# Designed miniproteins, single chains, continued (3): the designs that were tried, part 93

Each design is a single chain, and the fold is of that chain. pLDDT is the mean over its residues in the fold that is shown.

## One batch from the design tools (miniprotein)

Design m11221
Fold by ESMFold2-Fast:
Structure m11221 (fold): chain A 66 residues (1-66)
Amino acid sequence: SMRDQAIEKLEQAKDYAEQGNLKKAEEYGREAGRLLGMDDSGVEAMGKAASSGPEKVQDLIDRLRR
């Protein structure tokens, strides 16, 4: 499903954020936003949230699982 694919992208974003690779975390966060059908502003917000750190990415993953 698109939700499962988005969660997978966010898990990759979390791994990159843990490594300090915030550029890749942002890119994978944007991909998750696109998979969820978000508009351009939502995609950018998702990317910025993912680049804010692994804890923020985990919060996004948890919300998608509920």
Scores: mean pLDDT 86

Design m11222
Fold by ESMFold2-Fast:
Formats: C-alpha cells, sequence, structure tokens
Structure m11222 (fold): chain A 129 residues (1-129)
C-alpha cells in the first residue's frame, strides 16, 4: 500500500470511510494535513493532523474494516509522526477512547490525563525525537 497526502479527488472515498469528515478544502484552509493510505487503487484509510504551536494534533483516524489488523493503521500513524516532525512539531497528541488505549500505548504514546473536550476520552501524547 501507498501513503501520501490527500488530493481533492480522494474526497468521495474519505467521505465513504467517515461521513462526518470535513472536506479536504476546509481542512487545508485550516492549515491541516490529510494523509491517505491507497491499496488496490482505492483509499482504505486516512488521518488528519492540525498544528497548534509545537504540537501536531491527530483529529481523525480511520481504516476500512477489511484492512484492519494488517498493519495499515500502524503504517499510517508512523507516516503521520514523520510528517509532524518534518513540519516542526515536537509532539503528537490526540484524544483516545478506552477501547483504543492499548493500541496507542503499543505505538509509544503515553496518557497525560482526561480530555478537557470530553472527559470519557484520555489525552495521549508521543514526543518526537
Amino acid sequence: FEIREAQLEDQSQIQALDPEALSITSLRNLGDTVLVVVADGRVVGFLTLHFEGDAAVLSDFRVAPEYRGRGVGRALLEAALKVAKEKGATRVELDVPPSLEPFYRSQGFREVGPSPRDPSLSVFVKELE
């Protein structure tokens, strides 16, 4: 599979993965970076990074069900960490539900406390080298 920045042509496939996803144009206008995973000629996953000072905040992360458990999400997250570092971020952070905490801990993230936006979620952080 291939990981790259999203193009406008990817919009319909991103919406198929997450109907609540903001448009690529709207995210770009906010200064956000959208990465996609392409496999078999289609978008099978995406994530969104937005930048706040020295932090890159991961706001959206989706992988098509048939591609879950195959390392696609891990590869997409690793690509996001690289992009965040290249854009000058010193850390990546996100809000994590309890069901996904083991995944993010396995990827080197640490819990820093309850989310101020939603106390049912925890803020997880990974420092970039």
Scores: mean pLDDT 79

Design m11223
Fold by ESMFold2-Fast:
Structure m11223 (fold): chain A 99 residues (1-99)
Amino acid sequence: MTLDDVRRESERLIEEAKKRNPELFEKGYEEGKKLFEELYKKYHNRTIAARAVSSRAVLLALQGADESYVMGMLKAAIELGTGTGRDVAAATVLVVHDL
């Protein structure tokens, strides 16, 4: 499996989650954006911010949060993140789906 395969599969899973519950997806997306912006303002590092949002998403999924909400948060991390932070967020989409 290549990084391009991970990116394509993560995009597919995110779109399915959005269709499943668009209201919770949007709520998760906005919460992910807020968390990213707060972390980026404090640390000035988009990779760290994206990784932190991804870690929060995994924790919420393990605590029983709705997959559509969690996928919304990860979509924000993928869009706003750079480098390995973006790639970790994409891989985290696959991990959350398999939980």
Scores: mean pLDDT 86

Design m11224
Fold by ESMFold2-Fast:
Parts: C-alpha cells; structure tokens; sequence
Structure m11224 (fold): chain A 61 residues (1-61)
C-alpha cells in the first residue's frame, strides 16, 4: 500500500539522518541538534521518526 511504502521511506530517511549524525558526533551538541533539526525538516519526517532521531542524538552526547 502507499502507506506502507511511505513508512519504509520514512524509516530509510531516519536511518540516513542517524548515520550523518554519527559522522558528525565529534561536533558540539548544539551543532548536532541544529543538524538534526535541519535534516528532519528537509526530509519531512513523521513525529515517530523524529523521536527516533532525537533518541539517537541523545545517545551520542
């Protein structure tokens, strides 16, 4: 279904964002948060995927 495909795309986009945050993990926490916010907005992540990305960000700092 279209809903299922959209969910898979959201999961993929969230994973890519998490990988980019990991690559920038040595940056200051404020910069990591800003990067996460920019990428979440750009990709139009769902609230659930947004929470997953922020939980991952919290695990890096």
Amino acid sequence: SAAFLAEVEQDFNATVIKMRLYMHRDDPPEELRRLADEMIEREGLSPEQREEVYAYLDSLV
Scores: mean pLDDT 82

Design m11225
Fold by ESMFold2-Fast:
Structure m11225 (fold): chain A 52 residues (1-52)
Amino acid sequence: MTKEEIEKLVKEAGGEVLGFEGSRIFIRFPEGVDPTEVVKKIEKQGYVVIVL
């Protein structure tokens, strides 16, 4: 999965990508948005998701 695909996936789920650090991805979701399914999809690709 490319960085562009991850950013699109997060944006479609109502969130925002704050940055990438190696295999770590920093993501923010607004109140009331469940990030669980998006986080699982990204983590299956070998990334670690940090939700802020």
Scores: mean pLDDT 81

Design m11226
Fold by ESMFold2-Fast:
Structure m11226 (fold): chain A 87 residues (1-87)
Amino acid sequence: SMEEELKKYLEEVEEKLKELGEQAKKASPKEQAKILAESLDLVVESLEKVIEFFKEKNAPKEVIDLVEKEKEKAQQQRDELEAQAAA
């Protein structure tokens, strides 16, 4: 089911984020920035999947809006890192 697929996906994302966090502890500042960017990409993707699930379940607009705001915050952080790397 969509719920079971989402749950499995989120568990895989959580494990990947834990691995990235452990790598960051031993990384150089440049590598830490790359790891943070990858982590933010995973967070944005996971929030998009959660939003899709909530829409399919006809969740209240207020709940969907809260998740959308969290996604926007993560995207803004990602965009800032990309801009800094391009400079």
Scores: mean pLDDT 84

Design m11227
Fold by ESMFold2-Fast:
Structure m11227 (fold): chain A 91 residues (1-91)
Amino acid sequence: MTEAQRRELLEEVGRIYREILREAAEAGEFASMTLDQIKDRVIDRLIRDRGLSREEARRIVDEYLRKHSLEVELERGVAAVQEAVLRTVAR
């Protein structure tokens, strides 16, 4: 993997991560999911979209989570708020 490909994949992981969190929150599943379950969904999406092996996908996702820990924490906060709002509106 080249440096340019790695940067592109890290940006894509960030986008996929936000999409997975939004989908989980909209489904009312986010609060019941572990971090590992969210991570596995991101890995599976990345494998489908880019044709990476599971090992390569896991490695790039782990790198994203390490380097963008603050962004990851903020996005999880947004998902938690979104799920709470949706639960309120549905009642």
Scores: mean pLDDT 78

Design m11228
Fold by ESMFold2-Fast:
Structure m11228 (fold): chain A 69 residues (1-69)
Amino acid sequence: SFEEFTALMREHLAPLFGPGLGGTAVGPDLRPFRDWPREEVYRWLREGQGAFPPLPDEVAELLAEGITA
């Protein structure tokens, strides 16, 4: 569900969203993730970033699908 997606975003990507960012995910270049191909978002999440470790396959797929929907 969207609530589950939001909870996963908050837990795993909290450093990227800060307090109060409730609806807009942005990529490392400040571009909205919704404008990225799903494969690129999935790969980005699976590789991990300085702000968060590599995410498990299930979490990365769910987040990539939700972000780019």
Scores: mean pLDDT 60

Design m11229
Fold by ESMFold2-Fast:
Structure m11229 (fold): chain A 100 residues (1-100)
Amino acid sequence: MEEQLEEAKKIAKEALDKIREVVRKYVTDPELQAEVDKIIDEAYSKIDEAKTIDEIRNIFLEAVQKIIDLLEKAGVTEAVKEVSRIYEEALQKIDEIKEK
């Protein structure tokens, strides 16, 4: 369980880093980029404190939903699609860990 928890944290953090790269690629507005960075940094801190895989999932889902909402308001449809894909891939990997 402890090893599975650490693997889940790593997957979530790596996915958030990929999401940050997507936002930097598609978003030229430095203010929007800064808001996304804050959401990711807060999620990182919460993930470090998480004690269960379900807590990591909830933190990750909340962070991704906030980022998607910001990107949709800005009309960056391609970024929304890429962020959703990264999120789905990360959840699949976390689910694989839960089966061990």
Scores: mean pLDDT 85

Design m11230
Fold by ESMFold2-Fast:
Structure m11230 (fold): chain A 72 residues (1-72)
Amino acid sequence: GDPAEAIRLAEEAIRLAREGRYAEAGELASKAMLLAGGTEKQAQGVIEAGRNKDEPAVLAGAREAIELAKAK
């Protein structure tokens, strides 16, 4: 993966979620999760959270991607 790119995408996902753009935020957080070394199941979960307009779950996914990236 690319930890620096994962953090960048996750921060952008947080910004989009705060703007109410949940589907776009979920897609970016999903990509960040995979780049950080997360699982496909975790990435899919964040996409579904974005589709369901579940802001807390999208934000949690983006934050988890950042923490995974920092752990490498």
Scores: mean pLDDT 86

Design m11231
Fold by ESMFold2-Fast:
Structure m11231 (fold): chain A 105 residues (1-105)
Amino acid sequence: MNEEQRKALEILDALIAREELSAPFLEPPPLEDFPEWEALAPDAVDLGTIRARLEAGEITTVEELVALMRQMYANVRKLFGEDTLYRRLADGLWALFEEKYRELS
């Protein structure tokens, strides 16, 4: 791994370690409860999939991680209203991501 990939993994692993924020985003949500998630198929991303792609060497820069995190957060904001637990957890996870990104920039 190059230094950028190591930084991206360090940021992502710090997010995943905060299970109270990250747990709902480790895997795709149940499609029977959220069929609209399938409509996002080319843009549907979760933390577990991002981590697997980083380990496979498919993500090689911190900027690629930033793009995927923005996409995940945008998807949550599209599908879930402000009063939902998913939205509140995603808001917290995004704030933590911005903090970790600044620390490692």
Scores: mean pLDDT 76

Design m11232
Fold by ESMFold2-Fast:
Structure m11232 (fold): chain A 68 residues (1-68)
Amino acid sequence: SEERAEIERRFAEYRAHRDGLSPAQQAVLDEAEARLAKLDPENVEGLRRVWAEFDTRLQALADAEAAA
């Protein structure tokens, strides 16, 4: 599954740079990782949803933190 591998690579990048994230951003990443751990490997729709929610939340949080 090419799409699964792509999403897993994106999360691996965030994990590699976790210490560079704010505590709130780390919490969003940790929540997404916990959700991924509960998904069946064949649930590609669930993977897309977790990624989309993570990306949206992280972007909104980064914007809010930059404004503070």
Scores: mean pLDDT 82

Design m11233
Fold by ESMFold2-Fast:
Parts: C-alpha cells; structure tokens; sequence
Structure m11233 (fold): chain A 95 residues (1-95)
C-alpha cells in the first residue's frame, strides 16, 4: 500500500516536471531521483510495519520534492507546480 502510493506520487512529480516544459536532461535527473526514492521505499516496506513505512515514504518524498524543486530553479523552470505536486504526494502518504 505505501509502495503503490509512493510510486503514484513519484510518477505525478515526474509528469509535472514534463508539463512545466523542463529540459529532457532535467526530466531524466528527476526520473533517476524518483527511481532511487522508490527503491528506498521498497526496502523500508520489506523491513518495517506499514505505519513506519508510510512515515518513511513521506519523509523520502519530502526530500525528493526538495531536490526536484532545486533542480527546477537551477534549470530556470517554474518550481511551484513541482512543489505543489510533491506536497500533495506527501499528504497522501501520511493519510
């Protein structure tokens, strides 16, 4: 459950990066970060209970969002849609 929500949140973050017209290199970097995030959530989900896994996934999603926002700012891309999408994903993981 936490893993599926995390995958959905990460996918939406990447989709938002595409929608704001980010350069392909930026999108690839966000995809790589999202892949690392999902692997981390998968490992936590195997070792911890669902509540702890959800809390860890929310924290990891917050870090992913912060990194994606910083990359967007450096690329001259509007970071606000990326931040909003990330915050929505964090809220869903905490639910």
Amino acid sequence: MALEKAKEAADRLVETAREVGAPEDFIRQVEKLAEGFIKGVEETYKEEDEETSRKNAAGAMALLTQLAVRLAEKAGVDSEPIRATGEEGIAELKA
Scores: mean pLDDT 78

Design m11234
Fold by ESMFold2-Fast:
Structure m11234 (fold): chain A 68 residues (1-68)
Amino acid sequence: MSTSARISIAGRIGRRLGELSGLDPGRVSDIGRQIAQDNPDWSIPDIVRRTGDLVGASDVGQRIADSL
C-alpha cells in the first residue's frame, strides 16, 4: 500500500470514528492521518486503536479495528 493511500484510509476511518463517538469528525480524521504519518510501520487497525485511545473513544476504536 502506498504511504498516501494508507494516510487517506486512516483519515477516512478516523472521520467515521468521530461520527460514531459524537466527536468532531474532521478533527478525528486529522488525528488519524497524523498517527499514520508518524508511524509508517503501523497497520491500519493499530492506527485506528491509537486514534480511539487519544480521543477518549477506545471502545469504538477497538470495535472498528476488529472489523478491519
Scores: mean pLDDT 84

Design m11235
Fold by ESMFold2-Fast:
Formats: sequence, structure tokens, C-alpha cells
Structure m11235 (fold): chain A 82 residues (1-82)
Amino acid sequence: MEIEKLKKKAESYEKQAESLRKGVEGANDRMKELEKLAKQSPEALEEAQRVRDDAEGMRKNAEKFETKAEEYRKQIEELEKS
């Protein structure tokens, strides 16, 4: 695989991870609102948990994309040393 293609893949994964990280921030803001209501309603507590689970899923996907991007970056460095 050409270095340029590896850079494209790394950049794509990096951008996807960044977007997911921003999604986590939005979910955290939503969760703060729901936590204020959690003592008033079991439904608000359950919704807060669902938002938390969704944020965790996005975070795990961001970590996976970050790992893939790093792997491609390491391949690029190895090829550039040749």
C-alpha cells in the first residue's frame, strides 16, 4: 500500500474519531440535564443511563478509530525509514 493511501486512511480514522469525541461531549451535556431530574423521576434516571451507554459506545468506537489511525501512522513511519 502506498504511503499516500495510508495517510488518507489515518486521516479518515482520525476525523471519524474526532467526530465521535464531539458526539460524546453532546451526550455528556444531555446527561447533566437528565441527572438534575433523576431524583424526581425513575424515567429520567433510566434515560440518563441510556445516554451514558450511548456515549460509552461512541467513546469505544473513537478509541478503535484512534488505534487504527496510530497503526497506519506507524506503517507510514516504517516505510519512510526505508
Scores: mean pLDDT 82

Design m11236
Fold by ESMFold2-Fast:
Structure m11236 (fold): chain A 69 residues (1-69)
Amino acid sequence: MEEARAALTPEQLAAIRAAAKLHVDTTWPDLPEEEREKLIKELEDTMLKVAVNGKKLLAEQKAERERRE
């Protein structure tokens, strides 16, 4: 988790945190605050891992997409 955060830009980290919070708030609006925070943290951790993995793939995709242009 901490290493994943270091691999991403501050903007990407902020976006992931915001997305996790919005998703939990939208999907489970009736959750207690404590439970909501737990889910947000779990989702954030999961999204961070996916984002780091995806960043590697995106670098390849961007190179190919630029070549197709």
Scores: mean pLDDT 72

Design m11237
Fold by ESMFold2-Fast:
Structure m11237 (fold): chain A 105 residues (1-105)
Amino acid sequence: SKALEEIEKAIKELQKLLEKAKERGDSLAATTIESAIRSLQIAKEYLKKGDYKKALLELEIALGVTLIALGVAKLAGDKGSAELLEEAIELLERAIKAVEEELKK
């Protein structure tokens, strides 16, 4: 499944971003990215069961949480946190798009 492949790719790339956040001592980015990884893992399990709607809802919630964290980082003037969270948002958006395209088929 293309959606499963994109989710697994997003998990791997988010794990790399998580390592960068931890190296920086960036608690906001680290906690937010860890939460996004868990949501992608849950979405993956829903996709394996054919539950595309629950998978999509889980990913959309994760995107919303990450967007709020980005807002917090920007208000704090933390450019490093903002960059990590912006990359996490792009990965979540790609995963969402892949699930949406597979749901339409």
Scores: mean pLDDT 89

Design m11238
Fold by ESMFold2-Fast:
Structure m11238 (fold): chain A 111 residues (1-111)
Amino acid sequence: MRAEEIAERVLELAKQRPIDAPLTADDVMAAVGPDASPEELIQAARLLVDKAIELATSEKAKRYAEMARQAVDGAEQAIRDGAFKSPEEAKRLAATALGVAALAYRIAQEE
């Protein structure tokens, strides 16, 4: 699955949730299916973070975008460093970063 398609699927799901009930890693993994790699999830998260940074006008939206950028950067570094006991743990971390990125994008867009 392409990073753009992953980002669109996760964002569509996020929009169905209240802003105070963000997507979990399990929600993200269920939406993208078993074939999405941790690297593809990180690429999708970067697309959403970049857009959140672009759209953010309030201090709140800018803080969420920066937090999401840090989460994505940290997840990508941990995946590269091989700091996981299993591939599923790497995928779960990437899915968590993607969920945070989707939340940041929603906050920036809904201002």
Scores: mean pLDDT 82

Design m11239
Fold by ESMFold2-Fast:
Structure m11239 (fold): chain A 79 residues (1-79)
Amino acid sequence: MEEKIKELLEKAGELIRQAEAETDPQVRRSLLDEARKLIKEAGKLLDEADLPPEVKQSYVNKLVALELRVIGVELDFEL
């Protein structure tokens, strides 16, 4: 469970990094949409996971940081 949560968050972070560097609006939107799907899946797994509170909070903090980065990229390219 924890390993899958970690993999999803790492992949989401990489997609957001690619979106931040992307100049094509269509490609950027696709990358952000995929990142959001991974963040949502990680959140669901995290809710189901029987992890120590400190470990769970660490992943919650990472998830929130990634969601804020997605919002930031979306706002930068709002018309």
Scores: mean pLDDT 81

Design m11240
Fold by ESMFold2-Fast:
Structure m11240 (fold): chain A 91 residues (1-91)
Amino acid sequence: SMEEIEKLRHEAILLEAEAGVLEIQAFVYEKTGDIEKAIEALEKAKEKLKRALEITKEVAKKTGDPQFEKEAKALEERIKLVEERIEELKK
């Protein structure tokens, strides 16, 4: 239903926003030299983005709307960047 799709979209948007806050927190931790906390914040951001991706793929499947396929690809790219940042901090 449209109501179910709207609920799923709101959940994905909230998860992306929460991931953004964690990415900002990670930046602050990195700047202050707290690398362990920076990695922890990025790992939490990654998990939220992966959940947002699962929801966005489900919305794309249910709607057949190419816009949600585009949003899913953007989330996949953002997850990859977070993973690369985690690996860089572990060096």
Scores: mean pLDDT 91

Design m11241
Fold by ESMFold2-Fast:
Structure m11241 (fold): chain A 62 residues (1-62)
Amino acid sequence: MDDELEYQKIVEINEEGARLARERLAALPPAPDREARVRLSEEIGHEVTREVNRKIEEWEKE
C-alpha cells in the first residue's frame, strides 16, 4: 500500500472526528459549573475517539 494514501485516509477520518466533536460540544446543554463542563467535554472527547478508532479499524479491514 502507498503510505501517503494511508496517511491521507487517517487524516480524513480524524478531521471528520474533529467536526463531530465540535458539533456535539455546540449542542451541549448548559452545565452548572466549569468542572461539570470539563467532564462533559471529556465524555464527548472519549466518544469521538471511540468512533474515530472504529472507523480506522473498519478501513484497515479493507
Scores: mean pLDDT 74

Design m11242
Fold by ESMFold2-Fast:
Structure m11242 (fold): chain A 63 residues (1-63)
Amino acid sequence: MKKEAEELIKKTTEEVSQLLAAGKEDEARRKTLETFVELIKLGLSSLEAAQKVHEAVVAAKKA
């Protein structure tokens, strides 16, 4: 479960970085929301999922 969550976070960071570079902020936002829901399905709490999504977005903006 945690390994799948880590892989999802990494994939989301890469995808959000690409979307932000392309100027697609609305699609990037939608992708972060989709990842949040998938993290909850993988067994993360809503707070933990929100924190991980926020970390991914911050990492994507610095890439």
Scores: mean pLDDT 80

Design m11243
Fold by ESMFold2-Fast:
Order: sequence, then structure tokens, then C-alpha cells
Structure m11243 (fold): chain A 98 residues (1-98)
Amino acid sequence: TTTITLDEFLAKPISPTALAEAQADAKALNITNQEAIKTYAALKTHYPSATIYADVAKKQVVVVESDSTTQIQLPDAQTAAEVERLLLYPGIKAIKEA
């Protein structure tokens, strides 16, 4: 298991297509938190085939791959909860199928 910061994770390039999809999903859910939207877009960009879930109590997003697990530390529980809502929307299926 590897733990990374949100700043480190968001320093990586985000796909314009993934960002557009994340913005559309966020609009449907009335989520305006830019950190949550960018985190969701980055997850779709870098971990399209991974199983992803949010741990709101630990303020983390957990990315489970076949050979590794990555934990992304979020700044607060509110951001973690909003990322969880985005993941539970159609985005979780898109990530599993990509």
C-alpha cells in the first residue's frame, strides 16, 4: 500500500475528456467543490481499470489494482464525501470498464 497527497496526485496531467465527464457528473449531483471534481477526473484518467472507493472517515480515496493499493489523502471529510458521491454515480462503472 502506497499513500500519496492530493497535491501530488493532482500534479499529474488530467485527460480533458475525463475532466469534461467529471464536470457533467458533478453538475448532475450539484457538486461545486473543484478539488472533488479534479480528484474524480484524475482517477478516471490514471486508474481507468481500477476498483476505487472513498473512505470518508480516513479522508482518503483508495485505488485497488491487481498488484497494488494506492491511498490518496484528501484535505477534509467533505471533499472525501463528495468524491464518494461522484464515484457512486455512473463514474464507478466507467472506471471499471475503461
Scores: mean pLDDT 80

Design m11244
Fold by ESMFold2-Fast:
Structure m11244 (fold): chain A 116 residues (1-116)
Amino acid sequence: MSMEQILQDMADVGFESTKTLIKKLEENTITHSQAVSLSSVSIFGFGSALELAKLAGASPAVIDRMRAKINQFKDVADDTIDKIRNGTLTNDEAQSAASKLKSLADEIEKLVKEAL
């Protein structure tokens, strides 16, 4: 398997987990356990793609932008998980989090394509 294929496959793990996370947030059906598990898988996939992009010789500018977007994704996910755990997540906050995570995932997808 090529490095490019492995990088895309790791990114896809992150994107598929994120799609499920977004759907459950939009439906306001997400449990704390689901939020932790889905977020962890998303961050693992994106983080693995970042490390593979570095090894493949992607430009420093692409790597820095990808890291920044993954960190922003992690911050939104962590805040949302804390609110779910505390029972304080409102419907408006769930919709806002879903929108932010979708936007960040879309930007990460563009950066993955730039790294290939």
Scores: mean pLDDT 89

Design m11245
Fold by ESMFold2-Fast:
Structure m11245 (fold): chain A 61 residues (1-61)
Amino acid sequence: SMEEEALAGLKKLAAIMLEAGVPKERVLHAVVQLLRIEYPDLPEEKFEEIVRELEEFIASL
């Protein structure tokens, strides 16, 4: 689904940014902003679900 593809791509980007030495809080901010830019019509409920998954993923690294 679009949500699964968005989440997978943003997780990959987050991992690359963390490996490059970007702090976790800035990585999260960047991928959340990118989600809004690339998927402006994403329903708010789905946006919040993806953000939560990204927060948990980034925190786990």
Scores: mean pLDDT 85

Design m11246
Fold by ESMFold2-Fast:
Structure m11246 (fold): chain A 66 residues (1-66)
Amino acid sequence: SAELRELQEWLAEFYGISVETVEEQVRKAMELSGASREEILEKLREMKEEYEARREELERERAAHA
């Protein structure tokens, strides 16, 4: 799906690794945990949202202390 690919590309950029490596790690995680593709997609979406929210909070906090 387009959303899964977008999240995989985001993770690849975030960690400085290839999208192929991210795809392999996601596949391995699914095999080891028994999680569905949809469950992995939902967790990745939550992680990205948490990261973005925390980044915005840290930027506001730094501005308040500058």
Scores: mean pLDDT 75

Design m11247
Fold by ESMFold2-Fast:
Structure m11247 (fold): chain A 79 residues (1-79)
Amino acid sequence: GELLAQLIRDVTDYGRELGIKYGLDADVGAEAGLMIAMGSSKDDVVEFLMKKAGASKKLAEEIVNEIVEKKRELKKELE
């Protein structure tokens, strides 16, 4: 519903902000956020960031973990 759509937007926007913060393309960060919001595995999103942004595995894992934690916190607000 509308709450799920808002969660997807907020997690996607957070991915965009992290992309900018870590010196990656903002749209690539947003796409990583969208992938996490839609239920992609951490490993798939790490591989995506390494291939699309040239991120190191360590940096990609740090970004993915921050997005996953943001998704968790936002989901608690919907309970």
Scores: mean pLDDT 86

Design m11248
Fold by ESMFold2-Fast:
Formats: sequence, C-alpha cells, structure tokens
Structure m11248 (fold): chain A 70 residues (1-70)
Amino acid sequence: DPALVQQREKELTQLYDELIKKYSDTPYEYELLLKVFKGEKLTPEEKEYFKSHLKDKVKQIMDEFFKSVS
C-alpha cells in the first residue's frame, strides 16, 4: 500500500531528524549527520571530522533508533 509506505517513510524521517538534533552539538554536526543518514557522499574533510567526532554519535543514534522500532 503506497499510503502506508509513505506514512512509514515520514515517521522514520521524523525519528532520524529528532535523533540527529538530540545528538548534534552544532549546526555543522547536524548537517553532516543528515548527509550520513541520507547516504550522501562525504568530502575528505567531512570524513575526517566524522571519524574523529561523530562516529560514536551515529552508533548511539542507530542503537536508539533500533530500540524505538523494535
């Protein structure tokens, strides 16, 4: 059912946005986490920042997401 798929996509998008906001300390981190969760390609500079500062945050977001949808 396309309507159920659309509703679920909206719910998942809202959950990710809420979790990204919860774990982001700066607007830059928020934008970078959005890129990661949208599957967008990171620049080399963004990859280094992600590796150094956001890797644990992504794990926490994913862990909380899976607990919420279980």
Scores: mean pLDDT 79

Design m11249
Fold by ESMFold2-Fast:
Formats: C-alpha cells, structure tokens, sequence
Structure m11249 (fold): chain A 77 residues (1-77)
C-alpha cells in the first residue's frame, strides 16, 4: 500500500545515513580522536544500534554499527 511505500523510503534514507555514519565513525576512531570524542561516538552508535534492532533495520546496518562499536571500545582500552 501507499503507506508501506512511504515508510520503506523513509527507512532507506535512515538506513543509508546510519550506514555512512558507522563507516565515518570507524575512520574517526582510527584517526586518533580524543577520549571524550570517542565516548560520544560510542554512545551515539549504541543508541543507533538499539533503534536499528527495535525497528528491524537490515542486518548490514546492524553489522556495521556493531563493528563501529567494537572499534570504538578497542580504542578506549
């Protein structure tokens, strides 16, 4: 139906934006940003992962967020 098509388009835009953010977060972590910035990135990634799981986003996005979270946690150790 028309509602399903509109929701799919909105979800695709959020999915693409979130996937790009996860990739950029990994690059920022690797570039040696400070601890405060790393903690802010980690919190944002964890919030996005909760939303992705709650809304049933594609597994590719969930995997990208989990990878970004792992990289951020390693950088904080």
Amino acid sequence: GAMAAREAARRRAQVESTLNFAKEAIEMVKSGVDKETLEAILKTLEDLLRTARAEGWPQEVIDALEKAIEEAKKALE
Scores: mean pLDDT 81

Design m11250
Fold by ESMFold2-Fast:
Parts: sequence; structure tokens; C-alpha cells
Structure m11250 (fold): chain A 68 residues (1-68)
Amino acid sequence: SIIDEYKKKLKKAVDEAKSYGEFLANFSKILSDFAADLRAQGYSDDEIQTLLNKLANEAFDYWDKKKA
């Protein structure tokens, strides 16, 4: 699914980032691309916002665990 595809991209961005700044740059691009793809698939703005928030929270949880 598109959601699983973007979850993998976000985890890879966390795993490969050498700094917080690099993670944020890649994270912002990935979420922007994800929002565009969801709109193209016919998702509503409310559905897109809910999914973006969910994936953002998961990505920041991955980053925090990597730093612990």
C-alpha cells in the first residue's frame, strides 16, 4: 500500500540520517510527496492530515529511539 511505502521511506530517512538537520530535510520532502500522492489517490484533506500526523509521530519516535 502507499501508506506502507511511505512508512518505509521515513524509517530509511531516520536510519540513514547522520544529523537531525538531515533527518528533518528528508522527512519534510517525504511528507510533502506523501500528501501529494494521497491527494492524487482521492483522499480528503481530513484523511491526509490524519495520515500525515500518524506517520510524522512514527518517524519522530524512530528518531528518538535511534538517539537513546
Scores: mean pLDDT 87

Design m11251
Fold by ESMFold2-Fast:
Structure m11251 (fold): chain A 81 residues (1-81)
Amino acid sequence: DDERIRAVFNRFDKDGDGVITAAELREYLESQGATPTDAQVQALIDAADADGDGVIDYAEFRAAELSRDSFGLRVVGIMTA
């Protein structure tokens, strides 16, 4: 369901520019009580960033979520570490 995935994307995309940056991922994780390292944030970007531009667009995020929540599982792994 694209609308549900878009709602999750919008929770990360705080400035509404249509991409998720490393700073936005860090802010989201910290809002959930996590203290991610720069390496963990970069690993999340790398896992979803198919074109290597250093940000996650909606198509990349959707592909990562549809890969059986592999992006979500990585996020949970950081939050529980």
Scores: mean pLDDT 70

Design m11252
Fold by ESMFold2-Fast:
Structure m11252 (fold): chain A 61 residues (1-61)
Amino acid sequence: SEEQKQAVYNLAKAALAGMDEANLDRAIEQAGESPDVEELRAAWRAGDREKLRELVEKYKP
């Protein structure tokens, strides 16, 4: 959904900006389950900063 795409954009930006890991984990959990959110979750768990930057560009409004 558009709301979940917006959440992925905002959370990927927050992760790159150095948001606290516990707060980010909770926010990703609250974003729900979708392919878009799953892509973010995978990149975050892997510590893949390049993928997080790609997600920011992909889901940019």
Scores: mean pLDDT 78

Design m11253
Fold by ESMFold2-Fast:
Structure m11253 (fold): chain A 97 residues (1-97)
Amino acid sequence: MEEEIEKLRKKASELVKELDEAIQNGDYERAAELARELGEVLSKIAELLGDPETAKQLREIGERAAEAVRDGNVSEAAKLITAGYLLLVGAEVEKWL
């Protein structure tokens, strides 16, 4: 993987840990901000992989996850974040095939 993608993947992993911690602490405002930032990071990885459609979907997923967290719907936010990660993995696999 290119250095830029590797750096973004590490940042995404750190954001997931911070997001989980914020949710456990009941800091839903912080969690919403982290969910949006995670979506932006995953979107940039997809752009670097040459998949602008997946990038757009990941940005929208991040915004929806942030909204779900603000509404107290942690389960919906978790499902959205998981779906976003699976979508990105699919884009990475397709580039190698």
Scores: mean pLDDT 82

Design m11254
Fold by ESMFold2-Fast:
Structure m11254 (fold): chain A 93 residues (1-93)
Amino acid sequence: MKEEEEIKEEVKKVYLFMAERLYEITKDEELYKKAVELIENEKPGVGELLEEMAKGAKEEELLEIVKEIIDYLLKYGNEKSKELAKEELELLK
């Protein structure tokens, strides 16, 4: 039931959260606005924009964002999002 829609909405939430956290660190308003527009309009290139924003952050700050996203998905994500969060945790170890 609506698994694709639920995954899509969860991915949007994660991307928006990541963009907001990266903006708080980098203060790059231009990249933040572009990322938000791509996410909200379901356009390609979101990952590339977020990677560009990430270049302005320290590794420790990026790890904190990733851990916070994983924790969010494990607590509040649907069953599929929880599986993806577990896979991401395995890649970080």
Scores: mean pLDDT 72

Design m11255
Fold by ESMFold2-Fast:
Structure m11255 (fold): chain A 90 residues (1-90)
Amino acid sequence: GEYFEIRALEGGGGKVYLVGSGPRVDAVREALERLGIKVDGVLDKVPDKKVLAQTYAETPEEAARKVRELKEKYPDALITVTPRVAGSSL
């Protein structure tokens, strides 16, 4: 199945970045906008930075809620949202 990986990374100044491109990335951007969360940019890959927290979501709306939770817990972190496919984690 398809899912989203959400990471809080060290040293990001509270910014939110989407990773990759396509309809699933666009759906997460729209869900974040509905929650009043600004997307600061798009990256080709997750930065090689220390992971403070990591979580997963099955829908764009759940991913947006997880971003909000991580921003509250780690206000100075860089938050990344990456579309993933199940079966690549073993």
Scores: mean pLDDT 85

